# Ledger of designs, part 97: designed miniproteins, single chains, continued (4)

Each design is a single chain, and the fold is of that chain. pLDDT is the mean over its residues in the fold that is shown.

## One batch from the design tools (miniprotein)

Design m15365
Fold by ESMFold2-Fast:
Formats: sequence, structure tokens, C-alpha cells
Structure m15365 (fold): chain A 68 residues (1-68)
Amino acid sequence: AEELLREAEALIARARELLDSGAPKEEVMALLRQGQELIREAKRAGADPARVQALLDEIARLLAEVAA
């Protein structure tokens, strides 16, 4: 559970870096979707609900930025 959250955090950080560097929208969205899947798996495995929600909120914000 904790490991999946750490992997999701790493993917989110990479997606932010790519977004800030002007990488293709599709590449950024793909990383964010991978992060969402890892968080979903972490939640099912009993990860901290507060951390799960915080990471989902961060992904939602980044997806909104990419879509703008």
C-alpha cells in the first residue's frame, strides 16, 4: 500500500516536471492516469485515506491544468 503511494507520488512529480517543461499533453495525461491507477490499487490495499485523497486531488488539479 505505502509503496504504491510512493510510486504514484513519483509519477505525479514527473508529470508536473513534464508539464512545466512543455512536454506533449498526451504524455502528461498518460502519467497522471497511471498515478490514478496506482492510488486506486493503494486504496484497495488499505493505504492511508487522507494521503489517497490528497494525491487524487493533486492529479485532478494537474489534469485540469493540462486540459486548460
Scores: mean pLDDT 82

Design m15366
Fold by ESMFold2-Fast:
Order: structure tokens, then sequence, then C-alpha cells
Structure m15366 (fold): chain A 70 residues (1-70)
């Protein structure tokens, strides 16, 4: 479980750093689903992780759109 979380966090961070926001969100959602199925007590953590990654991905997308406009 801890290794799964560390690997997912690394993949999400790398994807966000490279601007691959879609991949970051996909990894977060897949990991959250696996966490929920493995341990229901992690529901709040899984939801928070999804929302955090989606927020950062949206912020990164807006930054790229701003750069593309000017």
Amino acid sequence: MEELLREAERQIREALEKGDTDKAVEVARRTAKELRELDPSLEKYAEQMEKTVEYHAEEARKKREAEAKA
C-alpha cells in the first residue's frame, strides 16, 4: 500500500512537471479507486488526493493557455 502511494505520487508529480495534466489526473483517479477498493477507511484520503491533483492540473492548464495567448 505505501509503495503504491509513493509510486503514484511520483508519477503524478512527474506528469505535472512535464505538463501532462491528463496523465496526472488519470493516475490519481486510478490510484484513488484502488485505495477505495483495498481499504474503505482511506476514502477521505483518496478523495482529497483526486481533488488536489485535479486542482493542480487545472491550474497548469490555465497557465499553458495564458502562455499560448501571449
Scores: mean pLDDT 77

Design m15367
Fold by ESMFold2-Fast:
Structure m15367 (fold): chain A 84 residues (1-84)
Amino acid sequence: GKEVTELIGYVLRAIGIIIDAEQAIAKLTDPAVKAQAQKLLAKLKAAYQKIVDAFRKGDLDAARKALDEVDKTWAEFQALLASL
């Protein structure tokens, strides 16, 4: 149904963001910046796990809130990279 399609989209979006974040961190040379980026990656992974758990339970509201957390953390990650 529409809800299942929405949940699948959230899982795919979140994993794509995590892959992009891991690739970006691999290119960082400054240890302090790398440590900050790794903390944001940990937040992304935690929010992704919330999406997966919500998907398993069919909890669309919880999945939407977890995706918002992914999007906000990703914006912080991109802002960190843009400040270099």
Scores: mean pLDDT 88

Design m15368
Fold by ESMFold2-Fast:
Structure m15368 (fold): chain A 75 residues (1-75)
Amino acid sequence: ADAALAELLRTDPEAALAALRDDPARVAHIRLQLAARNGTLTEEQIREALEVLGYSEEQREEALEEFRKYKEELA
């Protein structure tokens, strides 16, 4: 299931999004992955996606800290 979705995201992200249009949490996760692949990922996008997915404030802060670290290492 997830492996097939990951492959579809890689080859045809629009079809993947269309297949999951009735699942907002999954769509938020897919949007986050697409933004990461395109290099357009922002702290706001991570925060919003994790909030929609039901992650705690603590888990969201940990993810943002990792993202900031990742950006600094790439700069």
Scores: mean pLDDT 65

Design m15369
Fold by ESMFold2-Fast:
Structure m15369 (fold): chain A 94 residues (1-94)
Amino acid sequence: SMSQQITDNASRIVSLTHQIVDSVINGNDDQQRQFDSQLRTVMDDTIRLYQQDGSPRGQQVVQQIQQIQQQDFGNQVTSAQQLGQDVIRWLRDS
C-alpha cells in the first residue's frame, strides 16, 4: 500500500541519518557519501509518494523535504531524522 511505502521510506530516512552520523564519527567518508546519496534518493521518492497521495499533510511533508534539501549538511541530517520520526508517528496514530 502507499501507506506501507511511506512508512518504509520514513524508517529508511531515520536509519540513513543514523548511518550518516556513525560514518562521520568513524571517519568513513566513502560510506558517508553513499548514505547521503541514498538519503537524497529516499527523500525524492517520499516527495513522489506524497504528491500522489494528495493529502494536505502530504503537501506539508513535500514542502518540509524541499526545505531540508536546501540546508547545510548538519541541519539536513537533524531535520531529516525528525521528519522521518514524525511521519512514522503520524501513520501509526492514524
Scores: mean pLDDT 86

Design m15370
Fold by ESMFold2-Fast:
Structure m15370 (fold): chain A 62 residues (1-62)
Amino acid sequence: SKQEQIQQIRAQMDQQLNQINQEAQEKVAKTKDPKEQLRILVETLRQIGDVIGEEIAQLKAI
């Protein structure tokens, strides 16, 4: 059903966001340079944006 498809898309998004967050935390833990920390944050936000874009496309297809 459409409701089941929406729930599956949400679960996939949560899994991808959790992975991105974990990888970002590991990268930040390896540096104390504020410039590198900001670079990691910007890269992480870009990756989150990609996930959001994919989910919008999947929702549009339903």
Scores: mean pLDDT 86

Design m15371
Fold by ESMFold2-Fast:
Formats: C-alpha cells, structure tokens, sequence
Structure m15371 (fold): chain A 82 residues (1-82)
C-alpha cells in the first residue's frame, strides 16, 4: 500500500518530466505537468501519513539509487523489494 503509493508518485513525476521536456509543449501540456507534480506530492504525503517509517525507508532507497545513477525502472524494482 505505502510502497504502491510511492511508486505511483514516481510514475506521475516521470510523466510530468517527459511532458515538461517537450520543446513544443502547449500551455495545456505545461499545466498538465504541474497537475501531475501536485498529485505526486499528495501521494507522497499520504504514504507518510499511513506509515512514516516505511515511507522514509522507501525515500532513502530512492535517494541512494539516484546517487548511484540508476534509471527510473531500476528504482521502481528496488522499491518493489520493500
């Protein structure tokens, strides 16, 4: 549950990044990227509310994986092990 929320939050953030990186993005696409980022933050907040210790452990795994240069898919697989 908590891990599923964090994985969903990461997927939304990745979708927002792809949308925001399009040099031909419309105003509507830019607005959608902001909405996805806000939804991602809401899901992370919910995860912390449900189980702060497990949520923190998951974020520590994400931070370490990013420091090691792991891809989005690799980070998701690391989270699934929790």
Amino acid sequence: SVIDLIIEALKLREEARKLASDPNATVEQARKAIELENKSRELLKKAYTIDPEKAQKALDVIAKARREGKSFDEIVEELKKL
Scores: mean pLDDT 85

Design m15372
Fold by ESMFold2-Fast:
Structure m15372 (fold): chain A 110 residues (1-110)
Amino acid sequence: MSKEERLAKLVKEASNAFKNNDFERLREVLERIREELPVEEAAAILYQFALEAVENKNFEAFELVTDLLLELAEEEPSPYALRVLGLVRDIALQEKNYDLAERLEALIRG
């Protein structure tokens, strides 16, 4: 299997787990994406799942993805990964979900 085919399969598996609220499988697949991809590419994929979670008001998935983004930024500090966390917080504020924005701020600060 090519690297592109393998990545496509992982993203599809993550999307299916996300739609089914299978948080154990979602975390497992997203952790594999983190292992196989450079930090910026992994952060971009996690950001897309965070956007979809917010749009669907799936705050459990949003917290899971945000936790993985924070872990990624802590393990391999990247200005891009930290910026993604800030963008996710700003989106929560735009939705006037102040409780979610506060949780994000708390996770960002550690």
Scores: mean pLDDT 77

Design m15373
Fold by ESMFold2-Fast:
Structure m15373 (fold): chain A 57 residues (1-57)
Amino acid sequence: SAALEALAARLGMSVESARNLARVYADDPELAVALARKYGGISEEELRELARLVAAE
């Protein structure tokens, strides 16, 4: 979706990386938070928004 593409770009990641991070968050939120720190400080709120946008595809 255009919203997912826009959010991924703002977070400095590819759409595919954003989808993968959203899937990890759905399965293991603590692991997703740890991975998000490596992507440059993505918040848990931003992780929830990524997961919502991926689920809406």
Scores: mean pLDDT 79

Design m15374
Fold by ESMFold2-Fast:
Structure m15374 (fold): chain A 65 residues (1-65)
Amino acid sequence: TERQRDADEYERLVREIARATGVSEDVAGAILAALRFGGLSQEEISRLTGASRGQVSTARRVVDA
């Protein structure tokens, strides 16, 4: 189903973000959720998730790849 496909893609992107940035999968998931569901800046996502702005920027590149 579409919902199952979205869940599988979400888990894959979480793992790729965690590997690329060095953050935990929990933090990677929070960054991905903020990127998908908010009109938030990199600074706002950094503040909400505890990741650095550089880690948020790397996560955005992983999503765009």
Scores: mean pLDDT 77

Design m15375
Fold by ESMFold2-Fast:
Structure m15375 (fold): chain A 86 residues (1-86)
Amino acid sequence: SAAKRAAELEKFKEKMEKEVKEIEEKYGKEAAEYARKALEYELKGLVEKDPAAYKPAMQEAAIKFAEEAAKQGNEEAKEALEELKK
């Protein structure tokens, strides 16, 4: 139903805000901004029921997030960045 979908989207937004705050604390504000951008594209794909349409933009934002996290010395982010570039 539309009401159930609206509730699911609201929960996604709450989870997104939580994840962005955690990323800001761990990797800084710039990394958090790219993470938010990637999650916003994921949300758009869910709202429009076309996740594939936003996949390239989401991937680009995710790569930028990984670059900022790697720049701040995160080894896991460096590994993730190499994987995303393959």
Scores: mean pLDDT 78

Design m15376
Fold by ESMFold2-Fast:
Structure m15376 (fold): chain A 108 residues (1-108)
Amino acid sequence: SLKEELKKLVRELFDLAEKIGRQSAAWAVGALLNDPKIDPKLLLAALRVVITYLRGEDPVPLAVELIKKYNLDPEEFAQLVADLVNTVVGAKEGLELREKIMEAVKKL
């Protein structure tokens, strides 16, 4: 189910944040996950991209695939991904990833 998949991704995000010494940042992500204004499908897609980034893999191809597959608003999606990365890693990393996603989408 969507709810069970979200719970699994949230646990993986918290485990990855702990491994990079950013356990406290995981609490701020938890607050964002409880925002009733955020579409659960959009959130699940964004978490998959952020987890890929935290694993040290290139997250841009997955972000582009999910935008196309689910007909997501690229700016809204890239911003949510950037906000999550900013919360876990830092503002510079979030901004850089947002710019890379938007550039890749523009080339489609």
Scores: mean pLDDT 80

Design m15377
Fold by ESMFold2-Fast:
Order: structure tokens, then C-alpha cells, then sequence
Structure m15377 (fold): chain A 90 residues (1-90)
């Protein structure tokens, strides 16, 4: 469960950057190379943050993820938090 959650967080973070490529490049005036770096850093950060969250008791980690999903105004962050909570419940 822990390894699966970290792997999914990394994959989803990268997929979110890919899905929003054009918008991110426009908003932050990024080159293709800079976007690739953002994509890699987003994946690494998501994995690291998920690892920290998984050091908490399972119930507490799930509660924090459900709260993040409900309170986040970013659909991508909300979706990621929701999926991580589902994996931890397994």
C-alpha cells in the first residue's frame, strides 16, 4: 500500500503537469526544458510528501488526505488526494 501510494502520487503529479502543459508554459513563461524540470520536480515532491504522510497512523493520513481533497481549490490536487486516500483504505 505505501509503495503503491508513493508510485501513484509520482505518476499522477507528472500526468497533471502533462495535462496542463500549454497553460503552465503560458502562465509562467516556461520553455520546454523548464517544463520538463517542473514535471520531474513535481513527481519527486509528490513522492516525498506522500512518504511523510504515510509515517502517520493510517486513519490520520486518510483524514488529512480527505480534508485536502475537500478543501483544495485545485482539481488536480483534489483528485490526487482522493486517490491516495482510496489506496490507503485498501
Amino acid sequence: AKEKAQELAEEMARAIVDANREALMKEYNLSDEELEKVREEAGERARAETAKLLELPKEEAIALLERAAAESTDPATSALARKLAEILRE
Scores: mean pLDDT 73

Design m15378
Fold by ESMFold2-Fast:
Structure m15378 (fold): chain A 113 residues (1-113)
Amino acid sequence: MKEALEAARKKAEELGLPESLIDIVLEEIEKKKLTVEQALALVEGAKEGYEFAKNNPEKAEEIVGNYLNGTDKKDIEEIRKKALKEHPEWTEEQLEAYIRGFYLGLSWELASR
C-alpha cells in the first residue's frame, strides 16, 4: 500500500494534477487497496478525465448524466479503447482503475466550476 500511494503521488504531481484531485485519487487507492500498477493506471485516468472536462465541459456533463442513468456503456467502451491504444498490455484491473480515475478527474473538474 505505501509503495502504491508514493508512486501515485509522484506520478500525479509529474502530470500536474491539482492538489485536491491528488487527495481524492490517493483516497480511492487506499479505499480499494490498489496495487502499484492499478494505482498508476488510476492516476493516468484521472488526468485524462480532468483534461477532458476542462476542454469539453458540456460533453463531460453528458458523460456524468449517462453514468447516473445507467446508459454509460458506449462512454466506458470509448474510454477503454483509448487506454488500450496507449497501453495494449494492461490487465482488466488496470483498465477498470483507469476508467474509475477518468470519472474521478472528470467529476472533480465539473464540481470546481
Scores: mean pLDDT 87

Design m15379
Fold by ESMFold2-Fast:
Structure m15379 (fold): chain A 55 residues (1-55)
Amino acid sequence: MSDEELERVLERAEAVLASTSDPVIQRVVAHELRELLPHLNEEQQARARALLDSL
């Protein structure tokens, strides 16, 4: 995936997690973020980890 595609995925994940209280949706997004971590740069990994820590 391109860096722009990874940024869009992170932005979407942030928006979804900000708008949902559903623990099932939160788990699905958390799983997607964990699978994405090895493909992210250091800054993006920090953002993804912060989102995971907020759950």
Scores: mean pLDDT 79

Design m15380
Fold by ESMFold2-Fast:
Structure m15380 (fold): chain A 85 residues (1-85)
Amino acid sequence: LQKKINELVKEIAKEVLGISEEELKELAKKRGESVIKVQIELVDKKVEEIGDKIREGEELNEKEKKLLEKVKEIHELQQQLLAQQ
């Protein structure tokens, strides 16, 4: 499950945020953080921005809609991982 979650986070960062793995590695190195942690932080920030748009009654574009669907999938996989403890 953790491997699947990590792959989904990478896919979101690449396809929705337009950030390559090389760019993420450089950003992670600059921050002294892991690549996965930086990816999660960037995705969370984008989700918060989308949440603000929904609250203000703004229409979401296709990339923002896809991000929300993938975040839901990650959340479900995380809940499954916790249930296996």
Scores: mean pLDDT 72

Design m15381
Fold by ESMFold2-Fast:
Structure m15381 (fold): chain A 74 residues (1-74)
Amino acid sequence: MVAKVIDYTEDKIVLEVDEKEVEKVAETLSSLPSVKSVETEGNIITVTFEPSGEAKSDIGKALKDAGVEIEIVN
């Protein structure tokens, strides 16, 4: 499963995923204590979190553990 990171800031990450995987990815991210909110629009997932290195690390590890490959677009 592949998720494309189209925006990655200090407090927000925007992911483009296959529509069939949107619910699974959103659920994985919303279960993290460092995540404030998860919003889905079609195949786009917007994650808002507290600005910290720990939040970014938790998000990255959760996606990796769920078998999600991340492609970062600058």
Scores: mean pLDDT 75

Design m15382
Fold by ESMFold2-Fast:
Structure m15382 (fold): chain A 100 residues (1-100)
Amino acid sequence: SAMDLLKEAAREAKERLEELRERSTDPRVQERLDRAIEYLERAIEAKTFEELEEYLDKAEDEMLGAYLLAQRLGDEELAAEVREIGERLGKVYREALEMK
């Protein structure tokens, strides 16, 4: 189903963000990644597609915040990895919408 596809993508995104969180040393980046992970956990447990979309949107906002902060700090590797995670999740979201 569209929800199952998107929840699997959310699980993969969460695992990658957890790895980045462990490698991150800036507390502001850590806070943004922690919030993104929490929203992805809520997306995985969502009971409706609307709830899933809400938590994915919130996770994307926190990932964007982490990306922009990483860029300002000169952490180009962290910024690139966060961007790639967000782009992959966005691609799966578009594929899921086509299944509805």
Scores: mean pLDDT 88

Design m15383
Fold by ESMFold2-Fast:
Structure m15383 (fold): chain A 110 residues (1-110)
Amino acid sequence: SSEWREIARFMARLAVLIAAADFTLRLAEKLYKETGDERAKALADQAAALRAQLLALHAQFRQIVADADARGYLSPAQRAQLAQIDAQVDALTAQVQAIEAEVQALRQEA
């Protein structure tokens, strides 16, 4: 159904965002190890926090989908929960992009 296609697209989008947060974290950690710049450490800590939030939302999303699949349908309550997760992911996308830009700018200074 169109519903399961939307779920698959959202899952793919969330996976890409988690990978972006992980990449940003590793890049900031590497920059801190190479330079000792406390700004790189602060960005790594921020990226780690965002990654943890995204992983928690991913786990919650997977549990909702698994429960719906076991029943053969998405309840109205589950649709509302998935919509809330989608809104949170949109907000976190902007934060990941902002931190990635700051890490890249700091890397240009090194």
Scores: mean pLDDT 87

Design m15384
Fold by ESMFold2-Fast:
Structure m15384 (fold): chain A 81 residues (1-81)
Amino acid sequence: SLEEEIEKLIKEIYMLVAEALGDEEGKKIAEQLSKAYKEKDFEKAKEIVDEAVKKIKEVNPELGKRMEEIKKRLYELLEKL
């Protein structure tokens, strides 16, 4: 389902943030993103992902590229809601 795809992308975001910035930051961003999604604040969800992408690119450009792909997919799914 669409909801299952979004939850999988949030988990992937957690894993990439945790790898690049540490587990605590990964949990924080995943929790904030999940909350925004559950509250249907899709603008806030997009802002959270944009900030995560920027932070990861500064420390690990290769992981940043993967985050950009996940961001694109998440935006496409949010637009279908």
Scores: mean pLDDT 85

Design m15385
Fold by ESMFold2-Fast:
Structure m15385 (fold): chain A 99 residues (1-99)
Amino acid sequence: SMEVEQLLREAEELIEEAKKSKDPEEVQRLAERAIRLAEEAYRLARREGEDPSLIRRALELKLEAAKLLMDHAENREQLLRAIGEMLRAIGDLFDLDLL
């Protein structure tokens, strides 16, 4: 729980930093790191049978970070990857009845 909560806080801080940046490359780096931390939090929360609210929070942060990556994509490959991450997060939220 404390490890999951720390990963979620770190992901949220990266997302907030990305939202304040005007540099697309910086936004991409921060968003990609936030996606990784949110995915780690999601996997750990599910493995440990954590509260559904923490699982939902991890997926919501992943979705928000993926949207930032999409909005600042510089090429087709980055755009498609961001869309893929968003669709996976939405699918997981739906499958877990967390929407």
Scores: mean pLDDT 86

Design m15386
Fold by ESMFold2-Fast:
Structure m15386 (fold): chain A 86 residues (1-86)
Amino acid sequence: SLEKLLRAIGLALRIIGLEIDIERLMKSLPEEVRREVEELIRRARRLRDQGMQAMRQGDYDTAIALLEEALRLLEEALRKAKEALE
């Protein structure tokens, strides 16, 4: 489905945007929080790569599910980073 492909692409773009936002905060984080955020980003990147592979194979339902999970991990990472700076 073209609609599902466009949804997966949209999720991938949101993931890139969140990674940029988190990276901007990383240098200001305490070491302990930075390590926790880095681990969440690492997990999100694995899911993103798996989702992109599923998308290339035409498995858009799997791609969307994996990319949505990657997005959730990055939203958690951003939340932890913001809380540590408040």
Scores: mean pLDDT 89

Design m15387
Fold by ESMFold2-Fast:
Structure m15387 (fold): chain A 75 residues (1-75)
Amino acid sequence: MVEPFHNTELGRAAFLAEHHPDPEVAALARRGEDYVAGGDYAAAVEAYERALTLDPDNAALRTMLAYARELAAQA
């Protein structure tokens, strides 16, 4: 399924976040993706924010957090 908003850049950010070398960060990123898929955008934001407290300089996590916040704002 091709989506203009879910392009190579966003897909790469999700892949990098969920395959992070820190297993706790990777688990939080996967949890965030699961919450987004389930429509629980507030929980997704919390998961990515928690991941960023562990790796604040990670651009992929910041991209995923911004995406989750945009989805939450539509409600």
Scores: mean pLDDT 77

Design m15388
Fold by ESMFold2-Fast:
Parts: C-alpha cells; structure tokens; sequence
Structure m15388 (fold): chain A 67 residues (1-67)
C-alpha cells in the first residue's frame, strides 16, 4: 500500500540519518586530534555529511506530513 511504502521510506531515511550522525561524531572527534591541514579536510567532509543529513531530515518531515 501507499502508506506501507511511505513508512518504509521514512524508516530508511531514519536509518541513514542515524548513520550520518554517528559518522559526523566520529569525524568531529578525529578532527580534535588531527593536524591543522587534516582538520580542514575533515571540516569539508563533515559539512558535506551535515548537508546530506539536512536533506534527508527535510524529506522525512515531508513524508511524515503525508501520513
């Protein structure tokens, strides 16, 4: 059903968001111990992951409004 499809998509998004949150935390901890040059690289990766997380969160909210 359409509702089951939406629920599965929301669950997939929630799983990916949790994985991104975990990955971001790991990278932020690595950044604290990294050289200045490596910190810049990690910042770029963290920003990309945060942007991806925000996109998934927006999609999740859109789908939840349809339930």
Amino acid sequence: SELERIQKEIQGLETEIKQLDSGIKVLEEEKKKASKENQATLDEVIKQLQARRDELEARRRELEERL
Scores: mean pLDDT 87

Design m15389
Fold by ESMFold2-Fast:
Order: C-alpha cells, then structure tokens, then sequence
Structure m15389 (fold): chain A 64 residues (1-64)
C-alpha cells in the first residue's frame, strides 16, 4: 500500500478513537491527503501532520 493509503487509514483510526475532537482540522487534513500527489516530500509531510494531530487529540482527551 502507498504512504497515502496508510495516512488515510491512520486518519480513520484517529476519528474512531477521538470522535468530536478537532473535527475541522481532521476534515481539512483528510482533503489534503486525498488531493496529494505521489511526491514523497508532500506525502511524508502529510503523514507527520496526521501523527501530530493524533498527539494533540491524545493530550486534549487527557485534559478533559
């Protein structure tokens, strides 16, 4: 599978774990990943942004 496919799978897992947290950011990032080219730098950048988003949601869930 491509990095793009793995990144989209991770976004889906995040949505399952943290419903209702950072909904707008999740939507925007999903759209960017779906529209992304096969450029490696772009794909890596998006994957890192998804990982960062997961960390943010994990921290928000702990504070709630």
Amino acid sequence: SSLKERTLELLREIEEKYPDLLQEEKEELREEVERASDDVAEQVGLALRVIGLEEEMRLLARKA
Scores: mean pLDDT 79

Design m15390
Fold by ESMFold2-Fast:
Structure m15390 (fold): chain A 56 residues (1-56)
Amino acid sequence: SSQQQRQQQHADLLRQAADHVNKAIDLRNQGGSDEEVQRHLDQAGRHVRQAKALLS
């Protein structure tokens, strides 16, 4: 159903956002650049916003 598909897409987007947050944490712990960390946080934010839009 369209509702199940939307729920799956929402879950997938949140999973992708969590992956990007985890990558940002790993990079920070490994001495990665602020720019690399920020890129992953920006991607996480984009996925969260997309997930929110699916439920509107």
Scores: mean pLDDT 86

Design m15391
Fold by ESMFold2-Fast:
Structure m15391 (fold): chain A 69 residues (1-69)
Amino acid sequence: SELEKAIEEAIEAIRDVYNYHKDLPEYVRELYLRIAKKSIILELSKRFTPEQVEEINKAIDEEIEKLLK
C-alpha cells in the first residue's frame, strides 16, 4: 500500500539523517532527527488522512527511540 511504502521511506530518511550526523554529539543528532521528523510529517500530512499520519508518526518515533538508545 502507499501507506506502507511511505512508512518505509520515512524510516529510511530518519536512518539517513542519523547516519549523516553519526560523528556529532548525541544532542545534535537528536536535534536533526526532530527537525527531519517535523518535515516528513508536514509533507505526508498533505497526502494521507490524520489517522494514517498518526501511524506514520508512531513508526518514526519508534525508530528514533531505537536509534538514540
Scores: mean pLDDT 86

Design m15392
Fold by ESMFold2-Fast:
Structure m15392 (fold): chain A 63 residues (1-63)
Amino acid sequence: SSAELYAKQGLNLLARKRWDEAIEAFKKALALEPNNELLKKALEQAIVDYKVPEEVRKKLEEL
């Protein structure tokens, strides 16, 4: 699905520390599938694994 493609893009961008681009990708993914629990869990795990800064984490949590 398009949401899965945006989510994969977002995870790749987080791994590359492209925070603003990652936020936009996840914003698009969650706009398509707001209740996707697997996407939310993957995002939570990526925040820990990629050492995402607190400011960026807060923006992602507000999606």
Scores: mean pLDDT 81

Design m15393
Fold by ESMFold2-Fast:
Structure m15393 (fold): chain A 74 residues (1-74)
Amino acid sequence: SMSEEEKRLLDEVKAALHAIYDAIAARAPLEEFERLVARARELIRQLEKATGDKAAAEKALATLDALHAQARAM
C-alpha cells in the first residue's frame, strides 16, 4: 500500500505535469516552461526516492521530456 507521503508526491507530480499542459495551451514563455519542468523533475525524483519504483519514475521522466521537447518546438 502507498503511504500518505507517497500519495501526496504522486498527486503533486500529476499536478506539475498538468501545469505544463496548461502552459503549452496558454503559449507561455520558454522561461516559465523551464521552471515548471525543473519542478516536475524534482518531484519525480522525490517520488522515486519515496517509492523505490524506478520504472514509474522513468516513465514519468519520459513524459516530462516529451512535453519539454514540445514546448521548445513551439
Scores: mean pLDDT 82

Design m15394
Fold by ESMFold2-Fast:
Structure m15394 (fold): chain A 68 residues (1-68)
Amino acid sequence: SLAERIFELAERLGKLLAEARARGQDTVVTPEASKLVTEIANLNAELWGLPPFPEIKNLPLQTRAAPA
C-alpha cells in the first residue's frame, strides 16, 4: 500500500537524519536525502489526490524536529 511505502521511505530518511544528528550536523544536504523527501512528498500527494512535486536536488534537511 501507499502507506507502507511511505513508512519504509520515512524510516530510511529518519535513519539518515539520526546519523547526521549523532555527528553534530543540524542540516543534511545530499542527493539521497533529497530523493527520499521528494518520493515521500509525491506518495503523500497521491494519497491526497494532489499533483506530484518536482524533484528537488540538494534539498537542505533539518536533523531536528520542526518547531510547532
Scores: mean pLDDT 73

Design m15395
Fold by ESMFold2-Fast:
Structure m15395 (fold): chain A 63 residues (1-63)
Amino acid sequence: REEELRKLGDEFSKKVKELNAKIQELAAKTEKDPSYAEEVRKAMKELSKAYQEALDRAREIRK
C-alpha cells in the first residue's frame, strides 16, 4: 500500500510539474496569439483530471 502510494505521489508530482511548465509556455504564447488560450484551457483540464485520477487511485490503494 505505502509503496504504491509513494509511487503514485512521485508520478503525480512529475506530471504536475510538466503540465505547469506547459501551461506557462502556452500562456506566454497567448500574448502573441490568442488562439493559444484554448490550448491553455485544455492543459488546465488535463491537470484537473490528473488530480482527480490520483485521488481515485489513492482510494483504491487504501482499500
Scores: mean pLDDT 77

Design m15396
Fold by ESMFold2-Fast:
Structure m15396 (fold): chain A 75 residues (1-75)
Amino acid sequence: SASLEARTELLVRHLEDEIRRMHEAGMSDEEIRAAADKVIENAASSLRARGVPEEEVERAVRRLREAVDRTLAEL
């Protein structure tokens, strides 16, 4: 849905900002990835608990993981 897409985009920007902040704080790529994975897992669980269809949850998770990979590659 358009609402879910907008929320996913906001979370992407939030994750990008948090990744940069964690990197500046001296965290390793492995530590940053682990922290990002927890955020993504929590978001997925929240969406499932609210009855969002699994296909839409998987699409949101994929976009979030792609954002993590892209941001880490740019550091």
Scores: mean pLDDT 86

Design m15397
Fold by ESMFold2-Fast:
Structure m15397 (fold): chain A 89 residues (1-89)
Amino acid sequence: SMAEEIEAYAKALLQKKLAELLEQMKKEGYPQEVIDIIQQLADEITQEAVDRLADLLKADGSPQMREVALRIQQLIAEVAAEVEARLAA
């Protein structure tokens, strides 16, 4: 169905953007724990991976973790905008 095609597109786009974020974070020297969680999300978006990220963000209120949260929020907004543009076409 068209809904299944849009879901597949959104998932693939989100994983692509997460992989790009992961490479930038590796270059910027982010902690291995953060890299591992983002890698898990880039490989497969599961509830377990989402829960791991949420738990880390709750445990660590540092400026670095706030930046991680902001970057992920921006990435999700970008994916949503691209999906909306595709639906409008």
Scores: mean pLDDT 80

Design m15398
Fold by ESMFold2-Fast:
Structure m15398 (fold): chain A 78 residues (1-78)
Amino acid sequence: MEELIYALEILINKARENNLSEEVIELFEKALEYAKKGNIEEAVKLALEGAKLMSEETNNPGIYDSVEEELKKIKEKI
């Protein structure tokens, strides 16, 4: 649980630092709220939606792949 919350906080900070859209930030913030409520499935789903939009806005598909792999590893430990 703590690992997922930490990963989502890092993603929110990176999105803000890179001046990504409010839509990306909102998706990661919603994912964080679901993670805090213990709804891991919705948290991961929303985080992946945010990562996809982030990769599209940065024109870097590798970002989505990296986030997906990290979240998958965290989910397997929960």
Scores: mean pLDDT 81

Design m15399
Fold by ESMFold2-Fast:
Structure m15399 (fold): chain A 64 residues (1-64)
Amino acid sequence: SMMEELKKKNELAIKEAEKAVESVPENEEARRYLELAKKDPENSAKYVEKAMELARQYEEEKAR
């Protein structure tokens, strides 16, 4: 069903975002968006994208 497909898609996206956010645990903003993604299935994709973007930017800055 479409609902099962959405849940599976959200689960994979959240799992990927969790890995990114866990690599930068001090980035509170990224963690906040990850939490929102888990609580709001309708807007989950938007929050996952934001969390991953913030985590990636922070990690990249630290690597320089």
Scores: mean pLDDT 77

Design m15400
Fold by ESMFold2-Fast:
Structure m15400 (fold): chain A 80 residues (1-80)
Amino acid sequence: MIIQVPFTDISTLDEEKLKKLIEELIKKYGKIKKITVVNDRRVEVEFENGEKVTFVSPGGTPNRSREATKYIVDYLKSLQ
């Protein structure tokens, strides 16, 4: 599964929507087992049941794509 990282505008991460999406995934697939940073725009998350979800930061948002990916990694690690 691929999930586009939500933004409220071209440069602003929608943190509330992102957190809700992650909470729903944990509810469906169980605890976060592994986090893999594929590149500055892609984070792969493996859950306890073996399901894999890839978060993709939007293209064309130069300064925020990298920041969004870092935020996602830090938040996901806080949930392990």
Scores: mean pLDDT 77

